# Designs tried in a protein design run: designed miniproteins, single chains, continued (4). Part 99

Each design is a single chain, and the fold is of that chain. pLDDT is the mean over its residues in the fold that is shown.

## One batch from the design tools (miniprotein)

Design m15646
Fold by ESMFold2-Fast:
Structure m15646 (fold): chain A 65 residues (1-65)
Amino acid sequence: SKEAEEVLEFSKKVGEETGNLFREAEKLKEEDKEKGEKAEEEAKKKAEELIKEAEEKAKEFEEKK
């Protein structure tokens, strides 16, 4: 169904975005450890927000069934 596909696409997007955030933080950490550590912590917060959105979206479509 379209809803199931949308949830799958959103989950995939979350994985890609979180991966990119951590990779960028790692690169920054190599150049400037202090800035990289700050970026890594921000990446963790953003990753948690994205995961929460994905979970809420999945619950919403599960309830619609």
Scores: mean pLDDT 75

Design m15647
Fold by ESMFold2-Fast:
Structure m15647 (fold): chain A 72 residues (1-72)
Amino acid sequence: SAEVAALIREALERAAEETGASEEIRELLRELVRAMEAGDRARAEELGRRLLATEEGRRALELASELLEKRG
């Protein structure tokens, strides 16, 4: 849904800013949002795995998850 996609986008953008993510990680997060908005589950899963393989990506995704839990 557009509402859920918007909440995920905002959480990921805030998490990237707050964790001080590098431009490479920020670009992977933007690609993840685009894949999710397009309904491309396979690409979203691949991008998620690439992010989780990095310490910066893990921190950003963890914070994004916490932000989403607090807001619904």
Scores: mean pLDDT 81

Design m15648
Fold by ESMFold2-Fast:
Structure m15648 (fold): chain A 77 residues (1-77)
Amino acid sequence: GVKIDNPVDLLTPREREVLDWLLQGKTNKEIGEILDISESTVKTHRSNIMKKLQLNTVKELVTYAVAYKLLEEALKQ
């Protein structure tokens, strides 16, 4: 379905940080090192992000975030 609300707003600040690093091509291990958390904790955040956004893969997550940023830029102009 089409959502009117920004779905990224459903994410916690930590989940948004994890999402931003995933968009930059960082691995779960690298994100854990950057955020000073375990790789397992990063995987948990990634799972929660995908669940909240109803996505099945990291590719879908990245595609969704790119589409969201493009929509946000279009709405600002």
Scores: mean pLDDT 71

Design m15649
Fold by ESMFold2-Fast:
Structure m15649 (fold): chain A 76 residues (1-76)
Amino acid sequence: SELSEEYLEKKYEEVKKEIEELVKEKKYEEALKKLEEYKEEVKSLLPHLPEETRKKLLEKVKELEKLFEELKKKEE
């Protein structure tokens, strides 16, 4: 379970970086697709995870959604 949590954290960091780079390139549709793919992956994993891990993973999804919306709205 701990190894799975480390994998999930690594995946989160990878997806976050990909979304930030795509938004920087104004590829919003691709960034949204990456976010949606990550959310579906998380959804598939939730039934197999302990409650504490599930809560942390859902919080990371929420943070990533917030990041995407904030980056999308920023008009320099």
Scores: mean pLDDT 78

Design m15650
Fold by ESMFold2-Fast:
Structure m15650 (fold): chain A 57 residues (1-57)
Amino acid sequence: MEKIQEAALIGLRIALRRLGVSDEEIDEMVEEFKKKIEGKTPAEIQKIYRELVEKAR
């Protein structure tokens, strides 16, 4: 498993939980994010991460 992808998934769950997103929505968003970051560079993963967290605000 790519360590950068794993760290991004963990970070996303923490960020969404802090924003008050429900556990069900967090699971859905994390699964979607996991699919989006497959084969992506660290920079692209970071961009997708920021976009998803920003939309949850």
Scores: mean pLDDT 78

Design m15651
Fold by ESMFold2-Fast:
Structure m15651 (fold): chain A 73 residues (1-73)
Amino acid sequence: MSKEHLELEIETSLLTMQYNIAKKYGASVEELKELLKRAEELLKKAEELGDKETVEQLKEIIEELKEMIKKLE
C-alpha cells in the first residue's frame, strides 16, 4: 500500500465516522459544509487512485450531506 492509499483509507474512515455521528445526532450547517468539502476532496483523490469502492462510498456520503444541508437552509 502506498502512502497515498493509506492516507485515503484513514481520511475516509474518519470522515465516515463523523458523517454517521452527524446523521444520527445532528450537526450545524457549518459542520456539515466542512464534512462536504472534505468528502469532495477525498472523492477527487479516490478517483485519481482508481479506488472504485471508496469512490462509491464517498458519492453516497456527499449526496446525504447535500440533503442534510438543504433541509437546514
Scores: mean pLDDT 84

Design m15652
Fold by ESMFold2-Fast:
Structure m15652 (fold): chain A 59 residues (1-59)
Amino acid sequence: FEEELKKLLEEGERLAEETKERLIAAGVSEEDAERLAQDLLDFHRERVEELRKEYLKKK
């Protein structure tokens, strides 16, 4: 389970980086693209943490 959570976190980091690059290619500034990608990553990390808590409550 912990290894699966690590994979989800790594996938979220990849998606955030890809999103940043796509936004820059679409004409968004690097600063705005970085903030949007960071917000996406933070949201993803929060969801992974909620999944961990839910797993610990469910037996």
Scores: mean pLDDT 76

Design m15653
Fold by ESMFold2-Fast:
Structure m15653 (fold): chain A 83 residues (1-83)
Amino acid sequence: LSQELRNEILDALYRMALSVTNIAIQNALAAGDKQALIQSLQEGVSILSKILEQAKKENSSPQLISDIESALKQYQQQLEQLQ
């Protein structure tokens, strides 16, 4: 695969992971379920960490790497406030 196609695939995976995680967070918040919120954030961190590792390994776009790192930092900060 070309570098451009690899970057597009990783970007799509990142955006899908963000969407799924954010929906889970919104559902947990709407339900007032702190445990579900913590679990959703932990799962999001796990998935994004794996995508970040793959993006760095494949020398993906600096913008994609930066976006993933920013999202990870936000979820980690939220977890620290809850735990």
Scores: mean pLDDT 85

Design m15654
Fold by ESMFold2-Fast:
Structure m15654 (fold): chain A 81 residues (1-81)
Amino acid sequence: MKSPEELLEELERLAKELLELAKRSSLSPEEITGIALRAIGLIEDLRLLIKKGASKEELLEKAEEAKKELEELIEEAKKRL
């Protein structure tokens, strides 16, 4: 099972991929900023749960939700390449 640190690293990796795709896309600077802020928010939400000592199950559920949202944003960015 993935550690909390591994879950954060996975989300950070997806966020980096998303930002690289967004920069290469036809998205406006405002849209790119919105995507960046959303990605940061998802990562910070998981960090907050880790700091609060949330259960491994809660951390996994939150990480899976964040991963799904980041993957959906990546697909939207790809449509605008």
Scores: mean pLDDT 82

Design m15656
Fold by ESMFold2-Fast:
Structure m15656 (fold): chain A 102 residues (1-102)
Amino acid sequence: MREEQLRAIPGLDPELLELNLEAIRRGWPALVVGRSEDPELRAHLVERARELIELAAELGVELGGGISPRASFERSQSLEEVKAEVDRRAAELKEEMRRAAA
């Protein structure tokens, strides 16, 4: 995804925008491209995204993907279930990065 495309996403949280821009500027894929209207879910996505960027930078490895839940999943599931899916994807990416650094 290009920086211009990322900036054109309506309703993207400013902190998520900046974190995605940092990832793209490092040559990594965007972390969170979905819109979240829930402020608790937005804060959760920001924290998971920061952890992934920091770990990738610390280990000197490429970040393998994003953590955005599918919009259909977000609409059909509870907030706790959506957060659990985000955590599962973040943990999977962290494990992949640790394996790449080994």
Scores: mean pLDDT 70

Design m15657
Fold by ESMFold2-Fast:
Structure m15657 (fold): chain A 75 residues (1-75)
Amino acid sequence: MDAATNEAAARAALEAARAGGGAGAGYSMKDIAQHGEVPLSPEAAADAREALRLAREAGDGSGTRAGQKGLEVRL
């Protein structure tokens, strides 16, 4: 899969989360502060790491992002 495809999917998921109940599918900054880290399930963390591996293997979109704007929010 391409990095551009993965980014589009992530963006669509964020839009769906906002429309369908906001923070219910994610976490808040308050939760991060209380936990001292991102409160993710092990499965969600593993999926995110695997998605990053696949995006790095594709290698195309990530370079453009870094060169053009520098991603303000890291995944």
Scores: mean pLDDT 48

Design m15658
Fold by ESMFold2-Fast:
Structure m15658 (fold): chain A 100 residues (1-100)
Amino acid sequence: SQIYNDLGTQYLLDGNYQLSITYFQQSINLDPNYSQSWNNLGTAYLRLGNYDLSIHYFQRSINLDPNNWSSWLLLSQAYSRLGDTQRSQQYYQRSRQLRS
């Protein structure tokens, strides 16, 4: 699962979101408890502008690893893009608490 996550991350950094999604999906299929792959899948969908799917995947990441400040931050960004300022602020504050 880590190898597929690493490949997905390379494609994500290169801006190949469709290929990154494919590899993160393979990582999750092998290890559905690998929170980093759920977070990265959410990030790919966030960058594609699919905020509903990004929120869904960040939520799964947080359920597996609630101390991952980056998942809370990205969830905040997704809600901000949807115009949900209240939830955006709530999740941003949570991410800050986890970093400090």
Scores: mean pLDDT 89

Design m15659
Fold by ESMFold2-Fast:
Structure m15659 (fold): chain A 62 residues (1-62)
Amino acid sequence: MEKLAEELVKELKKFEEEDKKNPKSQQEVAELIGRQLRRLGDALEEELRRRREELEELERLL
């Protein structure tokens, strides 16, 4: 989870640096933010699913 938040912040910083050279429209910025939030949600769900599988495997061994 922390790694995902760190990657998101890093990507936003890259966008800010690129925007200073080539200004983007507010619509493009909104679309990018929306896409990143969706990706973060998907990645979080995937991590939770992975953790659940790990717990089920442990129960099977016990």
Scores: mean pLDDT 72

Design m15660
Fold by ESMFold2-Fast:
Structure m15660 (fold): chain A 75 residues (1-75)
Amino acid sequence: EREEIRREAFRRAMEWMEKHLTPQEVEAVRLVVEEGLSLEEAAKRTGISIDTVKRAVDRFGELVREEEERLRAER
């Protein structure tokens, strides 16, 4: 169930982002991770800086890894 674990980790990471980041930062992460846009394209579309998009994407990836580890330990 590798895909189920990754999907659940993704959902948990996105939920955390929605509670702790701005809507623009959350949308930028969604555009990069789900739609495959570049950091530059996501920044342009959301109106935030490329550096802010990069930090948000990096944080999201770290959260996904942490949640995957938790889910593997729970199951």
Scores: mean pLDDT 80

Design m15661
Fold by ESMFold2-Fast:
Structure m15661 (fold): chain A 61 residues (1-61)
Amino acid sequence: SESQAKALIAQGEKALAAGDYDKAIALYMQAMKLSPKIDGKTAARIVGRVIRAIGEQIDRE
């Protein structure tokens, strides 16, 4: 369901903010599995968000 996928994306964003990259990636992959309709443009946005968050965390260190 799309609402569950959005909830997983939100949890993934919180995990990224906490520095739990493996957890964030797992949550995003679960979200894409629950809503195949988000695997296009939305999947690209999710991947970009993960990459940016990781880069920002490295810069902060």
Scores: mean pLDDT 69

Design m15662
Fold by ESMFold2-Fast:
Structure m15662 (fold): chain A 69 residues (1-69)
Amino acid sequence: ASEEEVQKVNREIAEELRRIGDNLDAALRYRREGLRLVAQGKISEEELRARVDAIASSPDPEEARRLAE
């Protein structure tokens, strides 16, 4: 394989890991805030879990950010 091919693959892996990390950070932040809302009876645990899962698994970082609002 060419050096360029190896560099491209490494870049793609780094970008994927960054996206996963950003989505996880957003999901954990939302979960932390959402646990307070569940404790106050404003949302259900099922709603919190579903949204956290949606944020963490989103292929689009902008969608993940929007869901975390």
Scores: mean pLDDT 74

Design m15663
Fold by ESMFold2-Fast:
Structure m15663 (fold): chain A 90 residues (1-90)
Amino acid sequence: SKRQEAVRFSAESLLKVGEWIEKNMEELKRRAKERLAREVKREIDAALRNPAIDVRETARGGLEALRLMGSKDEEAIRYAEEALRRAEAE
């Protein structure tokens, strides 16, 4: 029946999407972590240029986000740690 053919086509299409996601899941995770690292650095830079934004809270939030995502970007982590250290020294 036309209805059964449509259901089979949809199921096969979803299976192909699932197979593609599984194959590329590690690459998608890597890109998400890289984007987060760039965003954390950008938000800290914005806080450093704007006296109305709390650099200490921005750096803490960035570090927590990197930790929750399991990011291993040493440059981004050190950048946020350094920003936090400088803000706490004031």
Scores: mean pLDDT 79

Design m15664
Fold by ESMFold2-Fast:
Structure m15664 (fold): chain A 99 residues (1-99)
Amino acid sequence: KEEKLERLRQLLLEAGVPEDHARLIVNALQAVYDAKNDFDLEVAGALAIIAVTVSLLDKSLTPEQRALLERIRDAIVQGVDEKNPEKALELALEAAEAF
C-alpha cells in the first residue's frame, strides 16, 4: 500500500538516510510489491537488492544507517525467497521502525 511505502520513506529520512537513497529503495520496494508473477518478483527483487547495495557504497553513511540498509536488503531477500512481496515491505518497515 502507498501508505506503507510513504511511511518507510519518512522513517529512512528521519534516520538521516540521504533523500536519493531513500527514493531509490522505496521505488524498488514498490516494484517488488507490484510484481504480478514469480518471474516479475525475481526481477524486481534482484533490482531492489542492487539498489540497496549501490546505496551502501556511500561512504558518508553512519554505521547505524548502514546496518538499517543491510536489514532492509535482508528483508527484500527474505520476501523474494519466500515469494511473499508483502513480507519484504513489512520486514523493511520493522527494520526502519526499530532504528
Scores: mean pLDDT 85

Design m15665
Fold by ESMFold2-Fast:
Structure m15665 (fold): chain A 58 residues (1-58)
Amino acid sequence: AAAEAAARAAELARRAAEALRNGDSVTMGQYGREAVEAGRAAGAEEAAREALDKSGAP
């Protein structure tokens, strides 16, 4: 469901932010990419990108 995919994307973005806080940019990138893929799979790419933007954006 779209809500489940958005929740998963948010959780993955949170994990990416935690990895960034720990100085682990590789793990941050991995979770960040998975958050985008979770959004894409369910058609919730906007929610996934917004979650990533809030957690470790540009």
Scores: mean pLDDT 70

Design m15667
Fold by ESMFold2-Fast:
Structure m15667 (fold): chain A 111 residues (1-111)
Amino acid sequence: MVSEEFRERLLKRTLLFLRQNGSDKIPDVEAYAEELTERLVEIAEIGKVDRERAKELLREVIRELAAKLGLEVPDSLIEEYLDDLVEALVEEDVERFFTILTALLGRAAEL
């Protein structure tokens, strides 16, 4: 089980990320931030015992997030960052996770 501190930090950072990158594209930013946070918490918990399953679930989350942000992200680009993103979640390193995610989505926006 992940800590409540991790869940709270993740929710706050997710909300900040969505407000900075998708507030004009996502109709209910607060509801989506809560949904995304719960999915990322589940992936962090799964990743502590099954890295391959966590990677599979995170790939789906990233594809959905990219679509909501109006970005087309190729699978090859997601794969390039996926191991580092899962590791950041498993280590409960919220700042590292969003630093890597921002880099991934920034590269996608330049395609």
Scores: mean pLDDT 85

Design m15668
Fold by ESMFold2-Fast:
Structure m15668 (fold): chain A 82 residues (1-82)
Amino acid sequence: MQQQLDEEVQLALLEIELAITKITYERSKNKQELEDVLKAAERVLEKARELMETSTSPQVRADAERIAKAAEELIKKIKEKL
C-alpha cells in the first residue's frame, strides 16, 4: 500500500513537472531558455522510465509510460527549435 501511494505521488509530481515544462517551452524566447527546458523534459523522461522499470503496479507502469511518451514528444519539439 505505502509503496503504491509513494509511486502515485511521484506520478502526480511528474505530471505537474511536465505541465510546467510545457508552459515554459511555449514561453521560451531564446536558445538558452530552450536548452533549460530540454534538460527539464529529459529529467521527467528519465524518472518516468525508472517508474516503468521498477514499479510492480500495472497502473503505475501505464501512467509512467504515458508521461514518458509525452516527455519524448516535447523533447522532439524542443530539439526541432534548437
Scores: mean pLDDT 84

Design m15669
Fold by ESMFold2-Fast:
Structure m15669 (fold): chain A 92 residues (1-92)
Amino acid sequence: SEAARRAVQRAVEQARVSGGDADGRVEGNTVTVTIRGANVSLQFGALAGATAAEYEGAEASVSVDGDTVTVTAVAPSEEGAARAGEAIAQGL
């Protein structure tokens, strides 16, 4: 959805403000944000965002490989995907 794509773009921009580089993807009800060069603060922010997305009803996970962090949230609806994306952005 358009709202989910805007939310993911906000997450990408927030990660960049915090010193990382990021890409975002929306596929159906699944939101994915990948952050490269993620310092410890961005890694904890990603976990906080994933936790907040779970409170919005999404199934969220965080994967860390070196300084690359990937947050994935699977929502029950397109509206839920937008809320999950906003939660991730607010965590970062």
Scores: mean pLDDT 84

Design m15670
Fold by ESMFold2-Fast:
Structure m15670 (fold): chain A 72 residues (1-72)
Amino acid sequence: EERREREAREQIREAERDVKWAEENVGTEEAVKLAQDAALRAAKIAQESSPEMAEEARKVAARAVDVANRGR
């Protein structure tokens, strides 16, 4: 449904924003926690969304995981 796709897109954009902030603040505990949370949220969206939306969400999740791993 259109509503679910809109909600998924908004959640993906929120996760992207969090990942971008974490990328700019790599090396802080806050950035690692935010990136981990964004990765989990994006992975959940990928499982529950359309194939096109799931692919976008998986890319955000992968980027979030990379940021979290670099910030340790």
Scores: mean pLDDT 79

Design m15671
Fold by ESMFold2-Fast:
Structure m15671 (fold): chain A 70 residues (1-70)
Amino acid sequence: SRVEELRKRIEELAKEFEKALEAGDNKKAAELVLEIARLLAERARLEGAPEEFIEGILKEGERQAKELLA
């Protein structure tokens, strides 16, 4: 299913995100957190989450990316 595909991709990206943080590669970590947020938002929409919740996921991803690039 698309939900299962998204779950697996999010897990892969989360591992890459941890590696980027460990390496001090904040630019790559920021790119990865935005991609993770996008996939989490898609998964939430497929699971019937309200749009306000989905917007919250995307905004949190943007906030984290800005912190990493500060």
Scores: mean pLDDT 89

Design m15672
Fold by ESMFold2-Fast:
Structure m15672 (fold): chain A 68 residues (1-68)
Amino acid sequence: AALIAALTAEALALAAQAGLALAAKDYATATALLGQLTALLAQLKALDPDAAAATAAQASLAIAAASA
């Protein structure tokens, strides 16, 4: 439970940072952050695929909001 919550929080933080990097046209930073997000989502999916799906949806919304 604690590990899933921590991975979810980190994924959402990375998503927000990636969105801000995209808005700033900092594609190198955005690419690095999206890579870290993908790795965390893969770890989360191995532990809890339903939590991973929900987190991926939230991450997509966070990126859209931060980059708008």
Scores: mean pLDDT 82

Design m15673
Fold by ESMFold2-Fast:
Structure m15673 (fold): chain A 60 residues (1-60)
Amino acid sequence: SMEEIRKLTFEAMDYAALELYYRIKYLESGDPEYQKKADEYGKKSNELDKKRMELVEKER
């Protein structure tokens, strides 16, 4: 449904923003914990984006 696609889009965007935030923190500090968090949020964003793409294809 369009509502499901919308929700997945916003959730993926939120995780992508968190990934970017922690990537920047890693570049500023060199702290490997920020790199780890960035990778985790990036993975979550990608998983949600894949689900969104599958739903878009199914609506066609």
Scores: mean pLDDT 84

Design m15674
Fold by ESMFold2-Fast:
Structure m15674 (fold): chain A 70 residues (1-70)
Amino acid sequence: MALSRREVLQALLDYMRENGLESLSREEAEEALKRHLGLSDTQARAAVHELTRRLGEPITREQLEAELAR
């Protein structure tokens, strides 16, 4: 299944906003995608792996907003 990049980024931002977080660990990002998009463990892990490979650090709200603006 291919989700749009925008859907993944928006789900992470929504999770951060709901939980008052400024950054997400890999595990928190996987949970966000499972809760907001209904992804399986395997799908969430793959999506988070792709994001952390590109961003290279804990995923921050500022990084997600910058990526979403592209």
Scores: mean pLDDT 77

Design m15675
Fold by ESMFold2-Fast:
Structure m15675 (fold): chain A 84 residues (1-84)
Amino acid sequence: MLSEEALEAARRAAEEAARRNGLSPAEAGLVLGAAVALLEGGDIEPALEEAVRLGALSEEEAERLRRLAEEVARRVSEETGVRP
């Protein structure tokens, strides 16, 4: 489980990544959720595959979400010392 400091760092980093990439607030929430899962040592691929199957994301959107989630997780790890 992430500390409150790590969660706040993840939220801020996800919002910045989403803004920089022209994503909506809802998409920023998806990036945050995926980054948190990565920071907790989880795998986001099954969730991304299911979102594409359900039509919630395109394949291109899923690839971008994965990339941004990895970026956010890396920044939070560097800032807070959390390791997946």
Scores: mean pLDDT 79

Design m15676
Fold by ESMFold2-Fast:
Structure m15676 (fold): chain A 86 residues (1-86)
Amino acid sequence: SLVDEFYQLAQELVEKFDDFPEEIKKKLASYGVNSKEDLLGALVTAFAVAENQEELLEKLRDLVESKNLEEAVNYLGELLEKARNL
């Protein structure tokens, strides 16, 4: 299910948090994400507000695979901003 795939990707990303490039960590910090716990909360929030959960999972896969990191982290930021404004 999409939920099961989401939680698997979220766990992998939380484990990789300290290994992200500094520019990606700075971007996450600008969204209020400064820890593994913050990242988990942000990912859950993004999944809850995403109109297209399949597209979110594609971006999370990119982050896990260290591909298109800036695009993927910007996409996450857009969803977090959407959540803040609701």
Scores: mean pLDDT 86

Design m15677
Fold by ESMFold2-Fast:
Structure m15677 (fold): chain A 83 residues (1-83)
Amino acid sequence: AEEEKAKEALKEAREKGDKRGEAEALYELAKVYYKRGDYEKALEYAEKARKLYLEIGDKEGARKVLREIEIPIGIEEIKRAVE
């Protein structure tokens, strides 16, 4: 349900040229995949969201993606490498 909503929001934002809505939808997709443990897809969508937030000058949006998705995944990858 959440994945479908986020994908539809992404499509609508892209069709309208709404860069902020696109970044928000990409961030929601990153959260969906993160919650599912699909870190590869979570990082893919997170990187796209972060770059788009930076493109529109929203540094706080970019920091949110980094803090909530990218850094936690990086920590989990490091933990798995040393355990």
Scores: mean pLDDT 84

Design m15678
Fold by ESMFold2-Fast:
Structure m15678 (fold): chain A 67 residues (1-67)
Amino acid sequence: SAEEVIKAIEEHYKDDPAFAGVELAGENMLTVWVTDPSKALEYQKEAQKIAREVSGEEWTVDVRLKR
């Protein structure tokens, strides 16, 4: 479920100060908020991998800078 995917991503990044949050943006779509833009591609790849492993489905991850 989307809730399980969100929880898994939050747990994975709980100790990462650059992680600012994750939210559902649409069907199999997530927005991941970060404070460090240099890590955007890495967060996108990791969050998408976590979403696939938890749900068994392909997810789109949009990484956005928290200002």
Scores: mean pLDDT 84

Design m15680
Fold by ESMFold2-Fast:
Structure m15680 (fold): chain A 57 residues (1-57)
Amino acid sequence: AAAEEERRRRILAGLRAALESPDPVVRRVAIAEAREVLPTFSGELRRELEALLRKYE
């Protein structure tokens, strides 16, 4: 649904910002969170999340 997709887009944006953080603790927590939410994502949003994980760890 549109509301569910918008929520996932906001989560992805937050994870992207955290992964770009200069703080290594923030990045490590973001990687763990991204791995936990990955199976709930699908389609292009999942591909974007997988690309972020590959880029940062």
Scores: mean pLDDT 80

Design m15681
Fold by ESMFold2-Fast:
Structure m15681 (fold): chain A 91 residues (1-91)
Amino acid sequence: AEEAFNEGVRLFEEGKYEEAIEAFTKAIEESSDPEIIAKAYALRGKAYFALGQYEEAANDFEEAAKIYEKLGDKELAASARKLAAYARSEA
């Protein structure tokens, strides 16, 4: 989970967005840590956005926002909702 998340971050920073999506998907599936899951959704959403997959990006940002809200991180939840709205405006 944490290794898959870290691998996703590395791939994302290298511009390997399709491989980053695979790594973040693995992090979401294997992690029991809501903070890691929320971050993985947010970064997978950014990778989808970079590939022009705006609806998938919006869905991931909304999922990140829901998890951040449950964790009490209202600022990150609000930021993720803004990103979801922006992604939908591009779709």
Scores: mean pLDDT 88

